# Ledger of designs, part 76: designed miniproteins, single chains, continued (2)

Each design is a single chain, and the fold is of that chain. pLDDT is the mean over its residues in the fold that is shown.

## One batch from the design tools (miniprotein)

Design m6511
Fold by ESMFold2-Fast:
Parts: sequence; structure tokens; C-alpha cells
Structure m6511 (fold): chain A 64 residues (1-64)
Amino acid sequence: MPQVGDIVEALEDFTAKTEEELSFKKGEKLEVLKILDEEWIEAKSLTTGKVGLVPLSYVVVVER
């Protein structure tokens, strides 16, 4: 499970399904801002600076 402040990396491209979700590309690095539940985090893209909801199944922790 990621923690707030961890850097995660996208394992696959993701296209947002709602306005609250963040679209990202495979290999994109994101900073964890909040843990919402076991399925979703709020994260900031280090590439684009955009913030939104990210599915946990699409990311892996690469830096703590």
C-alpha cells in the first residue's frame, strides 16, 4: 500500500472516466497526496502537475 509522499509510477496508460480522475501515461511518475481507500489515491503528476484520482491497480511505488 502506498503512503502519502511516496512516488508511484504508472504501469499502464489510464484514461479518466470522471472529472475527478487523472489521465496518465505508462511510465509517468506521480506523488501520492492522499489515500482514499484500497482502490483509489489522490496523486499529482510530476510530468504535468495535474492532480486527480488514480486507481491503485495502475501504479507501483518506486520511491518512499
Scores: mean pLDDT 83

Design m6512
Fold by ESMFold2-Fast:
Structure m6512 (fold): chain A 79 residues (1-79)
Amino acid sequence: KDAFGHTALHLAALQTNLALVETVLDILKKFQADVNAQDNDGDTPLHLLAKSNASSDIKVKILNFFLSQPDFKEELLLK
């Protein structure tokens, strides 16, 4: 995690480079990364994705990754 408590998935949600995002998501899927991890502000990667200026293609790829995870917790969106 960085100084703000961001995981690699938080940082992927802020990226504008589609190829970089695809590579990061493939790595995170293999390592079963915690998609529910909260940063120092209580934001999950999905919160950062909603705030990001990323293209629709990037947002769709990251959202599909979240929805494919059995441990995805919708409760964290209600903060």
Scores: mean pLDDT 66

Design m6513
Fold by ESMFold2-Fast:
Structure m6513 (fold): chain A 58 residues (1-58)
Amino acid sequence: GPRYQATHDYIPSTPEGLALKKGDVVELLREIDEEWWLAKSLVTGEEGIVPRGYVRPL
């Protein structure tokens, strides 16, 4: 999928969330809704849900 970069650190409050560090590159796997995406970290290889507002297109 298309690649995005984390604009902020993100610490998930649920087990389904993907932790982000500012500058991490993720791949969009699926749009869940307008605010939440399923993404894969290209840093760790882990998959999880991230807030759309915390990533920008590359």
Scores: mean pLDDT 86

Design m6514
Fold by ESMFold2-Fast:
Structure m6514 (fold): chain A 70 residues (1-70)
Amino acid sequence: SITEFKEAFSFFDKDGNGTISTKELGTVMRSLGQNPTEAELQDMINEVDADGNGTIDFEEFVTMMTSKGF
């Protein structure tokens, strides 16, 4: 649920800026009981971080999770 996404996201949002590092995406997803492959993680990162800034905000994270069927 969205509450679980928020809890996991907030735990990894160490700066409190409402963003996480793309490097932490796999760990966040595993904490939610998901186990994406490296290929799936790269695909998701490329779609969310198209500008290459290395960060994912909460809205992008939720949209990605729901669009990929997690």
Scores: mean pLDDT 74

Design m6515
Fold by ESMFold2-Fast:
Structure m6515 (fold): chain A 154 residues (1-154)
Amino acid sequence: NPADVALSAFVKAALDGAPMEVRLDALEAFAAASESPEVAEAIRGILEEGRRRGVDAIAVVAVETEEKAIETNRRILEALKRGDYREAVEIAEENGLNKLTVEIARYLVEQGYRVAIVALTAKNEEELQLVEMLGYLGLPSSELLREALEAIYK
């Protein structure tokens, strides 16, 4: 199954501490295998812009419908084309279901990190749990994740 192969590659790349380029490539392959062509195209645009900008982190957010995924990713892409990482977080917050990942992305942007954000469709609780896991694996380090969590929950 191409989606399962791409997902396994992304998880392995993140756990092994692979370079951001490898993680972006694996996420692009997963989106191409699991999402509609319109959603996958918008995500490809975001990841291409992320590569060009040398982003420090990837945040993956879940949205409830394909229409919301198309709209959210297109708006995020336009914000990233302007270098507006803060606006990208605000867009992700509007429809993103995994609120903790959005708050971590906000913290990273406030600290000056460049964050690529993509929205994946989650139609049920199992898909939502998968996207929540992917959100954590797109972060640059477990130490930075711990720092963000301490700042959010103090």
Scores: mean pLDDT 82

Design m6516
Fold by ESMFold2-Fast:
Structure m6516 (fold): chain A 81 residues (1-81)
Amino acid sequence: ALDKAIEEIKELIKELEKEEEKSEKPHVPYAARGLLEVVLNLLEEAKKILEKNGLPDVPESASNAEVESFALRLVFEEKRK
């Protein structure tokens, strides 16, 4: 499940790179891509935590938890389409 989410975010980053090239407002997809790159790093760390401990407890850092929640929400919303 998590590996698939990581792959999907990588694909979204590639699509945003194409949109930067095509868009009249390249700063918008650029900003979105930057955020997704941070999210991708956090998902890869979450995978390591899951492999090490099973189900992870609530993250101590609220900012990391918020970014992870945003990443998972994006992946799940894309799957709902």
Scores: mean pLDDT 64

Design m6517
Fold by ESMFold2-Fast:
Structure m6517 (fold): chain A 65 residues (1-65)
Amino acid sequence: SLVGKKFRVLHDIKARTPEELSLKKGDIIEVLEEVDGVWVKVKSLNTGKEGLIPKMALKESAELI
């Protein structure tokens, strides 16, 4: 399970819809929920904001810390 794990963002992640969270390179995020096979809900520890990102973005644009 990814829930409770923290990641460092390696490349900017841009929200494509209002439910998605935009993140910048260097941000630290925590996975709050695995919504389905495509989406995770994360919290930015830098801003306190919560939102969805694609699971693909965790694999390609972030690293586990």
Scores: mean pLDDT 88

Design m6518
Fold by ESMFold2-Fast:
Structure m6518 (fold): chain A 62 residues (1-62)
Amino acid sequence: LVGGLARALEDFVGKTPEELSFKKGDLLEILEDDPSSPWIKARSLKTGEEGYVPANYIERLS
């Protein structure tokens, strides 16, 4: 599947404009998921903002 849902496992504060900030428990839509990359492109379902999130900080739900 291209895309899916994920849940934030921990709080994350982005250090660049390309990185998405989120709180533990937030739901994210996966936009791009490359298993070889430590980063996933996601959209916050809470804010609608898009950005890169660290793969280790999220749980894939689908």
Scores: mean pLDDT 80

Design m6519
Fold by ESMFold2-Fast:
Structure m6519 (fold): chain A 139 residues (1-139)
Amino acid sequence: SSGADVNARDANGYTPLHRAALRGDLEAVRALLEAGADVNAQDVYGFTPLHLAAQSGHLEIVRLLLEAGADVNPAPVASAPAWRQAQPGTDVYGFTPLHLAALAGHDEIVELLLEAGADATAKDDYGRTPLDLDGVRVD
C-alpha cells in the first residue's frame, strides 16, 4: 500500500505543507490540502503554515490556507529555545500570523487576515499589536 504520509514531520516539526507555504508553491499547497494535510500543523515553535505564508508575503497561499480552515489566531508561540533567545531577530516573541505580515510590510495579507477574523489586539512580548508594527513608514 502507499505509505506516503502528507503530515510527515522533520526534526523541526515541519510538514510538507509548512515547506510549500514557505516556498510560495501554490500548486503544492493545493495538492497537499486536497490530500488531507493538517492545515493547522505546528512546528517545534508553534508556527503553522499560515505563519510562514504570512511572513513570506504569499497572498494566494494565505487565502488558500484560510479557505481550508486555518486558525487565524493560532496559539501564541510561547518561547524559543535558550540559544535562539540569545540571538536577536530569530526569537519567537508571541507572534501571530498577523504580527508577521505587519512586521514584513505585507499590507494586503494584513487586510486579508483582519477580514478573516485575526485578533488585531494580540500583543507581542514588547506589548505591541500587529498594527503597531505596520505603518511606521512616513516617507
Scores: mean pLDDT 73

Design m6520
Fold by ESMFold2-Fast:
Structure m6520 (fold): chain A 71 residues (1-71)
Amino acid sequence: KQKVEELLEELEKLAKVEKEKRESLEETQRVVEELGKLLGPEAALLASDYVNAVIDGDEEEKEKLKEKLLE
Protein backbone atom coordinates (compact mmCIF):
# COMPACT_ATOMS: atom_id res chain seq x y z
CA LYS A 1 0.00 0.00 0.00
CA GLN A 2 2.81 2.49 0.87
CA LYS A 3 4.61 1.75 -2.44
CA VAL A 4 1.40 2.43 -4.42
CA GLU A 5 0.91 5.73 -2.55
CA GLU A 6 4.53 6.76 -3.27
CA LEU A 7 4.11 5.92 -6.98
CA LEU A 8 0.87 7.94 -7.13
CA GLU A 9 2.66 10.95 -5.59
CA GLU A 10 5.44 10.54 -8.18
CA LEU A 11 2.84 10.38 -11.00
CA GLU A 12 1.16 13.55 -9.68
CA LYS A 13 4.50 15.40 -9.73
CA LEU A 14 5.24 14.14 -13.27
CA ALA A 15 1.73 15.10 -14.45
CA LYS A 16 2.22 18.64 -13.08
CA VAL A 17 5.53 18.93 -14.98
CA GLU A 18 3.77 17.72 -18.16
CA LYS A 19 1.04 20.37 -17.66
CA GLU A 20 3.69 23.08 -17.22
CA LYS A 21 5.45 21.89 -20.41
CA ARG A 22 2.17 22.08 -22.36
CA GLU A 23 1.46 25.60 -21.03
CA SER A 24 5.05 26.62 -21.89
CA LEU A 25 4.64 25.24 -25.44
CA GLU A 26 1.43 27.27 -25.93
CA GLU A 27 3.17 30.42 -24.63
CA THR A 28 6.17 29.78 -26.94
CA GLN A 29 3.82 29.44 -29.93
CA ARG A 30 2.06 32.71 -28.95
CA VAL A 31 5.39 34.61 -28.87
CA VAL A 32 6.45 33.11 -32.24
CA GLU A 33 3.13 34.22 -33.78
CA GLU A 34 3.50 37.71 -32.25
CA LEU A 35 6.98 38.08 -33.81
CA GLY A 36 5.49 37.05 -37.16
CA LYS A 37 2.82 39.76 -36.80
CA LEU A 38 5.40 42.43 -35.90
CA LEU A 39 8.24 41.51 -38.32
CA GLY A 40 6.54 39.49 -41.07
CA PRO A 41 5.90 35.79 -41.76
CA GLU A 42 9.61 34.95 -42.27
CA ALA A 43 10.24 36.11 -38.68
CA ALA A 44 7.92 33.39 -37.33
CA LEU A 45 10.11 30.74 -39.00
CA LEU A 46 13.30 32.42 -37.72
CA ALA A 47 11.81 32.59 -34.20
CA SER A 48 10.97 28.86 -34.34
CA ASP A 49 14.57 28.12 -35.43
CA TYR A 50 15.80 30.35 -32.58
CA VAL A 51 13.79 28.31 -30.03
CA ASN A 52 15.32 25.09 -31.42
CA ALA A 53 18.85 26.58 -31.29
CA VAL A 54 18.32 27.53 -27.61
CA ILE A 55 17.03 24.02 -26.78
CA ASP A 56 19.98 22.38 -28.61
CA GLY A 57 22.51 24.71 -26.95
CA ASP A 58 23.70 25.91 -30.36
CA GLU A 59 25.07 29.28 -29.25
CA GLU A 60 26.41 30.22 -32.73
CA GLU A 61 23.07 29.60 -34.51
CA LYS A 62 21.19 31.33 -31.65
CA GLU A 63 23.27 34.53 -32.01
CA LYS A 64 22.95 34.47 -35.82
CA LEU A 65 19.14 34.13 -35.67
CA LYS A 66 18.89 36.79 -32.94
CA GLU A 67 20.76 39.29 -35.15
CA LYS A 68 18.43 38.53 -38.09
CA LEU A 69 15.32 39.07 -35.90
CA LEU A 70 16.65 42.35 -34.42
CA GLU A 71 17.42 43.90 -37.84
Scores: mean pLDDT 79

Design m6521
Fold by ESMFold2-Fast:
Structure m6521 (fold): chain A 65 residues (1-65)
Amino acid sequence: GPRAIAEALEDYTAKTPDELSFKKGERLELDEPPTNSNPLLRARSLSTGREGLIPASRVRVLSVT
């Protein structure tokens, strides 16, 4: 399915075990492009390989595949 590459706009610390912590400027692969109905997105860090949920408001989309 369509995936997206995004960049973290700021540092984020996971608030639950299901969430992913990341650093500003980190590149993230999103399982799907952000939509108005999805405040949390499943992502994988391209730097660390770690996966989890991230807030859609904390990233900018760079490309959609």
Scores: mean pLDDT 80

Design m6522
Fold by ESMFold2-Fast:
Structure m6522 (fold): chain A 60 residues (1-60)
Amino acid sequence: HMILARALEDFKAKTSEELTFRKGDLLEILEELDENWWLARSLKTGLTGLVPKSHIEILS
């Protein structure tokens, strides 16, 4: 079962492990690492990386 999220705001990666995304982008949540950071895949680019939970909204 795919967990989908939507970006609430633009985010620019500070490290190679983080995922850059723009407001409105759709993300697949792969793993919840902690309260602040989740591992996600961009449905737009196919790239994976860490995303801040504060910048996304869970859809499913």
Scores: mean pLDDT 85

Design m6523
Fold by ESMFold2-Fast:
Structure m6523 (fold): chain A 51 residues (1-51)
Amino acid sequence: KSSEIAALKRSLTVMAHGKNLEELREIFNEFDKDGNGEIDYPEFVTMMTKT
């Protein structure tokens, strides 16, 4: 993956910091609005729990 995608994943982690699973799902949907699938939900959750 490109460094741009890595930066996006970092931004998602920061945004979702302290959020519940329900809110995480909404944030994921917001970022994946165009549905291109750069980050799937399971990967998103894993990234959020990864240190």
Scores: mean pLDDT 61

Design m6524
Fold by ESMFold2-Fast:
Structure m6524 (fold): chain A 68 residues (1-68)
Amino acid sequence: SRTDRVLADLDEVYRLLKELVQRGEISVEEAIAILRAYADWQLETLSPEDAARFRAHVDRLLAELRAL
């Protein structure tokens, strides 16, 4: 489904950002800013029900980045 694809794409963006932070190539703050910008762009294209699930997932991933 579109929701499954959007969530999978979000997980891939998170994975890449986490790797960059762990390698010292970007800061945690930079990774958070990039993930938030990507999420905000995607949210404009989603239905209200898909947006709710997506926001919850983004919040979890942002918490994971802050824990790095």
Scores: mean pLDDT 85

Design m6525
Fold by ESMFold2-Fast:
Structure m6525 (fold): chain A 119 residues (1-119)
Amino acid sequence: NAKDANGETPLHVAARKGDVDKVKELLANGADVNARDSVYGATPLHLAAREGHSEVVLILLENGADVNARLSDSAPEELRGATPLHLAAREGHDLVVEILLDNGADAEAKNALGKTAAD
């Protein structure tokens, strides 16, 4: 659970890589599923959704990940206030989009530019 120089926890790194076994191990050992990095205020769910790691997305949601978490004002303008759904849709990860919507993602959520995931 120690953060690196970018404020990333081991769970952020495992989620970005799609390392299912490491994600399960870290959550079993009390990793904060909603930890925010220092780069964009990203949660592990934001990183898994951006990279299209559908199994990691499911595991994070099962462990209480905030499906509607928003990127901070430190993000690039087009990503400020983006949810995991915005990131998955932007990258064309259709299965992750479906999983997020099935788990309570707000399809009408707007980023800082007033855009939804469908825009």
Scores: mean pLDDT 85

Design m6526
Fold by ESMFold2-Fast:
Structure m6526 (fold): chain A 64 residues (1-64)
Amino acid sequence: MKVGDLVRALEDYEARSEEELSFKKGDVLEVLDVSEENGPYIRVKSLTTGKEGLVPKEYVELIK
C-alpha cells in the first residue's frame, strides 16, 4: 500500500476522534499517507464524501 492507491472499506467504521474518518462498508478511499508514525492507521480521502482522516488499516483492502 502506497500514497495514491485506492482502498475499499471492509466494514462500517465510526470515527472516535476529530482526526479519524467515519466510513461505510464498500466506500472507496484514496491513500494519502502510510507513514510508520501513524501506527495501525493510514490517512485517506473518501471518494464518496471528499472528507479526509485517519482510518485503521485492518478495515480496508487494496483495490489498485
Scores: mean pLDDT 81

Design m6527
Fold by ESMFold2-Fast:
Structure m6527 (fold): chain A 92 residues (1-92)
Amino acid sequence: MEELKKLSEKEKKALLLFIERHTEEKDGKLVFIDLDGDGVISKEEFMHYLTENLGLSKEEAEKLFKIMDKDGDGVISEEELLEVKKELEELL
């Protein structure tokens, strides 16, 4: 994605850390870790992790959320998370 190529190293690392927190490899497959039990990652969970745990600004985290939220529904699905992971791995 063009948007991912424009990210700083700090922003790319933040996305990778967030993805690694929410995915694991099990039985040869990458699986989503549903921390909230609702099948999606909320904007609030994403913003909190990036700002409080990774030290990003609210503006940086908002920009990254828009990249992750590909369908604009205000949550990050398993499919969106795995797609961004693949795209980031292709850029590294």
Scores: mean pLDDT 72

Design m6528
Fold by ESMFold2-Fast:
Parts: structure tokens; sequence; C-alpha cells
Structure m6528 (fold): chain A 60 residues (1-60)
């Protein structure tokens, strides 16, 4: 199934390729692009972008 993650806090995108999220938002992990940044989709907003790995917690 899809790899899901929960946002641990609010994040405001600063760069064009980043994804904003709010604490408790559920994200679908699309790609582990690096050790520090993952590509995800916010299932609340439908938007995609890069998220800091430290800002999310993987769930099933």
Amino acid sequence: GPILARALGDFVAVRPDELSFKKGDILEVLEETSSSLWRARNLVTGEEGLVPRSGIEIIE
C-alpha cells in the first residue's frame, strides 16, 4: 500500500519545490529523493512537493 506520514508540526514552503503542511496533515510519500528531503503529496490539499524528513513521522 502507499507509504503514509503524519506532519509533526506546521511547515511553510520557502522554496518553489517545497510543500507546505500543517501539524497533523497526512502525507503520502512518493519518493525518498535524499536523506533529508522526501517528495510527498499532502492528502488534505492534494498538493505535491519536497518535505523535510525531520518534519514527518511515517505511519502505515
Scores: mean pLDDT 85

Design m6529
Fold by ESMFold2-Fast:
Structure m6529 (fold): chain A 52 residues (1-52)
Amino acid sequence: MERAKRAVRLQLEGLTQDEIARRLGVSRSTVSRILTGSDPDPRVREALMEAV
């Protein structure tokens, strides 16, 4: 889940969800799900833990 790690890093740099979605080429819903922790996928959780 490299996209999840990049999304978290970009959010820490102060980018908006729209900018993150644009850079990763994914939907804003996907970015929002990653950043709010609403995704039950353990790979998203691992990516978040690695970025922190």
Scores: mean pLDDT 64

Design m6530
Fold by ESMFold2-Fast:
Order: C-alpha cells, then sequence, then structure tokens
Structure m6530 (fold): chain A 65 residues (1-65)
C-alpha cells in the first residue's frame, strides 16, 4: 500500500460526496487507493477512515511511508 503524508496547499471544497474537502495547511496521512487519474488521487484518510478523491495539485507530499 502507498501511504503518504500530505499537506494541503490550498482550500478545496468537495463538489460531490465522492470528494474530500481540504483546508490550506492541513496535514493528512492518506493511503492511495487509485492513482490512474493524472489530476486526482482516490485516497483513504487514515485518521477519519473517509474514502474519496482529492486534487493532486492541491497537496504537497511531505513523506512516503
Amino acid sequence: PKILVVRALYDYEAKTPEEISLKKGEVRVVEVLDDSNPLWWKVKDLETGKVGWIPKRYVEVLEVL
């Protein structure tokens, strides 16, 4: 499993229930479930258990676990 520590670079408001909202400066630990889309990751938030899509360009990768 690909586990990343990511920081949100910008606020993102989820437009569908399949998306995850981000708050600028927020750090999350996520498991990448689907990396087939060039612009989006499908992730599982390991703190909340929520599964959804986040925009790749809205986050920076701090660590790869």
Scores: mean pLDDT 88

Design m6531
Fold by ESMFold2-Fast:
Formats: C-alpha cells, sequence, structure tokens
Structure m6531 (fold): chain A 60 residues (1-60)
C-alpha cells in the first residue's frame, strides 16, 4: 500500500542524499530504512531523498 506523509516542519538537507522540504509538503514514502530515516519522494518537486521521520506525519 502506498504511504503518503506530510512535512511537519521545514528541513534543509545536510547531504546530497537527503531531501529538503517545507512544512506542509506532501511526501511519498518509498521505504522506511529505520525508525529515524525514511526514503521519500517529494510530490512537489519529484526529487527523492532521505528524510528524518520525526519531521513527517503519515497520512491516513
Amino acid sequence: MEILARALHDYTAKSEEELSFKKGDLLKILEKLNNHLWLAESLKTGKTGIVPAIYVEELK
């Protein structure tokens, strides 16, 4: 099942493998790497990268 999430806060990527996003951006969760880091695609930009799970909320 496809997992959608919403950004709770602005985040600036610390490395090339991370994804920058703004509060309210919609993200598609591709893989949960662990409890702290998820691989996501920005629905706004189409870019893929690692996001801190604490800054995003899964949509029901």
Scores: mean pLDDT 82

Design m6532
Fold by ESMFold2-Fast:
Structure m6532 (fold): chain A 54 residues (1-54)
Amino acid sequence: TTVPVKYTVQPGDTLESIAKKFGISRQTLLRQNPYVNPGRLMEGTVLTIYVPQK
């Protein structure tokens, strides 16, 4: 089971740091947000993150 969270990318954030913050892998985060360019993450982008309940 997962709960969706919306997160706004902050200055200095990376996909890796965001994924670590939510306890998921960078690959999982990209799979959930396939429209995001991993080489060009922009500040202000709203990500949908599915976090494991347990």
Scores: mean pLDDT 76

Design m6533
Fold by ESMFold2-Fast:
Structure m6533 (fold): chain A 58 residues (1-58)
Amino acid sequence: KLIQEMLKKLGYYNGEIDGVIDEEVKEAIKKFQKDNGLEDDGVADKDTIELLIKLSGV
C-alpha cells in the first residue's frame, strides 16, 4: 500500500492502491531504482524504501 502511494506521487505508478505487489508495481520499482542509481531488480529493499520515503515526502 505505502509503496504504491509513494510510486504514484513520484509518477512511476498509475494503478490502484490496493496493497498488491503485481507486475505493474514491480516495473514501477525497477524504473525508480534505475533513475536513482540503485540496482533495478524490482525488489523493494531497504535502500529502495528509504529513498522512496525521502523523495515522496510521506
Scores: mean pLDDT 76

Design m6534
Fold by ESMFold2-Fast:
Structure m6534 (fold): chain A 139 residues (1-139)
Amino acid sequence: SELDKQLLEAAKAGNLDEVKKLINNGADINAKDKEGRTALHLAAKNGHLDVVKYLLSKGAEAVPDKDGNTALHLAAENGHLDVVKELLKSPKVKIGELNKNGNGAFFLAARKGHLDIVEYLQHAIPPGVNGSSSRSHKL
């Protein structure tokens, strides 16, 4: 719908007041663009922490886009540590989820050199919850 399109653009722009207004007026909080991206994906990709917090507080779903990327993948790849931390407070967000290329948020952050996110994610991963991995030899 037009409201759903406006919500996606407001979230992408980080316009919290417009996001709040559109959701109050009946925009679908989980509306997807042609790439399967929701308002949560677009806000997380662009580092809009206030919009991410608001969307999560209103029950936004942590779903993958067409490439299998969640909001966590996009925040980690783009270096938004504050958004990564906020997303991981949600029980809906899976830290070890892999995209269609087999990459987790940890790998995407590492590939882009976001060492702060790499360190945070490594300490936030519970034992045995790290996505699909081969048995590693432990020291």
Scores: mean pLDDT 88

Design m6535
Fold by ESMFold2-Fast:
Structure m6535 (fold): chain A 69 residues (1-69)
Amino acid sequence: LPEDMQGAAVRLVAKRLGVSVSTAERVYRAFLENQHEEVTPKKLAELAGVSVSTASRILNEFLRLGVSP
């Protein structure tokens, strides 16, 4: 996605889930950087420094919006 569209998607997900924009952005970046291997909520949580539940909710919301790597 273009960076302006990435920013809009990150803000929307952050607001929808009640997490900070920084938290949603870290999970999104971890997802992009690891798209060529298995992407588990546990791995994303470790890379982004969030709980597995938070990483899973953020990932599922991005997928629901049709946002892919």
Scores: mean pLDDT 74

Design m6536
Fold by ESMFold2-Fast:
Structure m6536 (fold): chain A 88 residues (1-88)
Amino acid sequence: FEAAARGDLEAVRAALAAGADVNEADELGFTPLHIAARAGHLEVVELLLEAGADVNAKTKAGLTPLDLAREAGHEEVVELLLRAGAEE
């Protein structure tokens, strides 16, 4: 989660290689994909989607990665998520 928040692509890749669950959610339902999308870390978002991240995962507040990217104004992340099958 911290690696996704920082945009640390190598740390995210190492965690996935070590067997980390790409879809593991925190207490609020945030996955690494939610965190990376909110922060605008395009390359981390790409890596997580390639690793099988659920593009339509919802937080406990009902927010998707697409919702968080839009609220934060990260248009390139929004376009990537839509291409990956994000529902509007």
Scores: mean pLDDT 81

Design m6537
Fold by ESMFold2-Fast:
Structure m6537 (fold): chain A 71 residues (1-71)
Amino acid sequence: QLDGQLAIQLAVKYANTSLTVEQVRLLLGLSNNPEGGLEETKALQRFLGLTVDGIAGPATLTALVKYLESL
């Protein structure tokens, strides 16, 4: 599971840069699974309420950034 406040702070900081699933995973300290970028992507998609495809594309990362604006 993602730490909401920490994830928000880090994502906001990197929202105006280039944010990748790997960066989010590392910054969050590999909260759940250090192996399998596919699993990190799925966890991120579940957190955002998106369809779980396991594809870390710009759409998934953009959705994360936009979600922060809602908080």
Scores: mean pLDDT 56

Design m6538
Fold by ESMFold2-Fast:
Structure m6538 (fold): chain A 109 residues (1-109)
Amino acid sequence: SKAATDELLRLMETNEGSLTLERLRRLLEEGADVNVADSKYGRTPLHLAAERGDLEMVRLLLEYGADVNAKDKYGRTPLHLAREAGHEEVVKLLLEAGADENAKDDNGN
């Protein structure tokens, strides 16, 4: 649903606390695009969940077919964001889901 995707984008762009697990689940059930990217940074819901260390949100997004190797406008993947934030359990889950551990961002990291 375009309306569900538009609401997902709005929640992603507002504040860290606006996109909750309950709201995300409802929007995905209503047909929101799990791989929608924001216009400012090219970040997907999986990028945000990984940066936050929200293990349950990461699991939900992967269940709905989130691209584990999605790159933002700086070439950063969800794995890059989880590693930088020190979220070890999210790093492990992303690697188990097929994240490319050798992917380079635009700074070669």
Scores: mean pLDDT 86

Design m6539
Fold by ESMFold2-Fast:
Structure m6539 (fold): chain A 112 residues (1-112)
Amino acid sequence: DLGLTELHLAAAAGDVERVKELLAAGADVNHRDTVTGSTPLHYAAGVDTKGTSVEDKVETIRVLIENGADVNALDKGGLTPLHLAELLASEEFREPIVKVLLENGADPNAGR
């Protein structure tokens, strides 16, 4: 068991409606996988999925944060969702993701 939840997968995909459904059903918004220690917000910020719009990705991040996601959560490498967006997001997604994270309390000095 990799500790990977349906919420991690929905967040990575930018599936806003599935994220809302899972959170309403009691999914742990801050559940960490057992491999990287990543939360659903890490997956939303750091994983680019084909067919996901920028708008759906930003809304997914917003919904996770509104439901208590730790915007400054550290994975096992000491990386925040903001760090993963800066390192791994494509040019199209990077600026909108960084902006929504910073607008919602992401600390660029966290994870040191």
Scores: mean pLDDT 85

Design m6540
Fold by ESMFold2-Fast:
Structure m6540 (fold): chain A 58 residues (1-58)
Amino acid sequence: SALDKELLEAARAGDMAKVAELLQQGADVNAKDEKGRTPADIAEEEGHTFLAEVLRKA
């Protein structure tokens, strides 16, 4: 869950390198925040469209 929380924060920041690192460490791409948002949802809302597409395909 600590990795999942870091993944949600990295998606919000648009940090593609950090996202890739966390996914390799076993972070869950389907993790949800308190509002039910996945990393892909957060990336899309923040305008990181390419990152959101990558996360949806992972």
Scores: mean pLDDT 84

Design m6541
Fold by ESMFold2-Fast:
Structure m6541 (fold): chain A 110 residues (1-110)
Amino acid sequence: APMTPADLELLQAARNGDAERVRELLAQPGFDPNAPLSWNTVVPNATVLGQALMLAAENGHAEIVEILLKAGADVNFADTNGLTPLHLARLAGHEEIVEILLKAGADENA
């Protein structure tokens, strides 16, 4: 399916640290957080939830990382370059998020 306005708003909220809006969007009737993310190329197992987790991890939003993991985000989600939320959190120096991801089962060898 093409990316919906709700999918885009979830990604923006995760990037910007709007935890209240993330919770609201995930609670919306008919919102499918496991919907495939629409790219110009199809990536297997890519979801809006996985991309939101990566954005939250990269931008240091620990509360949103926890919300998304609780909603069923794949902690080991990898983008087209093989980067995981753990890679992005480490690169950005977000030590608290690194610890959250490792406790959630992130593969430290990924």
Scores: mean pLDDT 76

Design m6542
Fold by ESMFold2-Fast:
Structure m6542 (fold): chain A 98 residues (1-98)
Amino acid sequence: SLGDQLLQAAAAGDLEEVEKLIAQGADVNAQDENGVTPLDLAAAAGHLEVVELLIKNGADVNLQDENGGSALTLAIAEGHEEIVELLEKNGAVLPTRS
């Protein structure tokens, strides 16, 4: 699916392919079987430009995976400070304990 292709392109940091897939109608909030989004994969991998493009195209910065992780928690875990700042600027918050 276009969503699966977008997940792969985001993980790879392929900005041009991400932009092309979004233009073709890929869901920027696509989730894999574990609830992982393109934004999660780009943030974990340190692909700042892909993170910015996904947010610009309506990525939900607070979507959680099946383990309660988010793009923000992954960026923090990997030490990607610029991505942490970008996500927080766009309304990302740490998941609250339920």
Scores: mean pLDDT 86

Design m6543
Fold by ESMFold2-Fast:
Structure m6543 (fold): chain A 69 residues (1-69)
Amino acid sequence: SFLFRTFDTDGDGVITAAELRAVLRGLGYDPSDEEVAEIIARYDKDGDGTLDLEEFEAFLASEEGRALL
């Protein structure tokens, strides 16, 4: 919940690849730039290279997303 609140504090409604990578590193996963891009591509239906609130919620609702938080 602490990490979720940190994301929500900016209120931009989007999560960039850099922000996602920083959080995953904070959790000890240390993914490559390519791995972060693959995660975004799987959930980013618009192809903007970012996750909006709906796409991020879909990721969090997945079993993998819940395990990362």
Scores: mean pLDDT 66

Design m6544
Fold by ESMFold2-Fast:
Structure m6544 (fold): chain A 60 residues (1-60)
Amino acid sequence: GPVLAVAREDFEASRPDELSLKAGERVLVHEEFPDGWWLVTSLATGRTGLVPAGLLESAG
């Protein structure tokens, strides 16, 4: 199933397919792309989008 992760720092989306996150925000990781972007859903907002893999740490 999806993996639980936490944003290490704030991230501001610059493209429509990207997701803005605040530091400490919890996400479900749905898919990891080989280019270093992950498809995630924010548990705080319910929004889904792409974030850089280096933004996240495992919380499970």
Scores: mean pLDDT 84

Design m6545
Fold by ESMFold2-Fast:
Structure m6545 (fold): chain A 58 residues (1-58)
Amino acid sequence: MELYRALEDQPQRIPAFLGLRKGERVEVLREVNEDWVLVRSLATGREGYVSKSSLEPV
């Protein structure tokens, strides 16, 4: 399991994007491209796309 956390608060701009709070932990489900990954929030269980630059490994 690839486990990461959000570096800062991320607003949900569209339904396909996942809104995150700073420090929220996510599991990477799939790398989409150089900039985007599909993740699941461990706090909410919701899935969506987030920027790779907004995450760090835990």
Scores: mean pLDDT 76

Design m6546
Fold by ESMFold2-Fast:
Structure m6546 (fold): chain A 73 residues (1-73)
Amino acid sequence: SMEEEAVEELLGALPLDAALAERARRLFTKHPELARQLLEKLKSDPSLLPAAIAALREPDEATMLARLRGLLE
C-alpha cells in the first residue's frame, strides 16, 4: 500500500540500529499519516534528520509523538 511504501522509505532514510528501526516501524504503522508527513518534511529539509532520530530515541511514546509532530510545524 502507499502507507507501507512511505513507512519503508522513511525507515530507509533514517540511520537507525535494528531495535530502534523496529520500534519506529511499529510507531509509523500505527500513525501512517505522520510517517508520510515526516518523510516529506525530511526530503524538503534534511537538516531535521538528527532531531527526528533523537525524537525516536525518546522512551516515552507520547513524548516521542509530540516531538515528531513538532518537526512538522
Scores: mean pLDDT 82

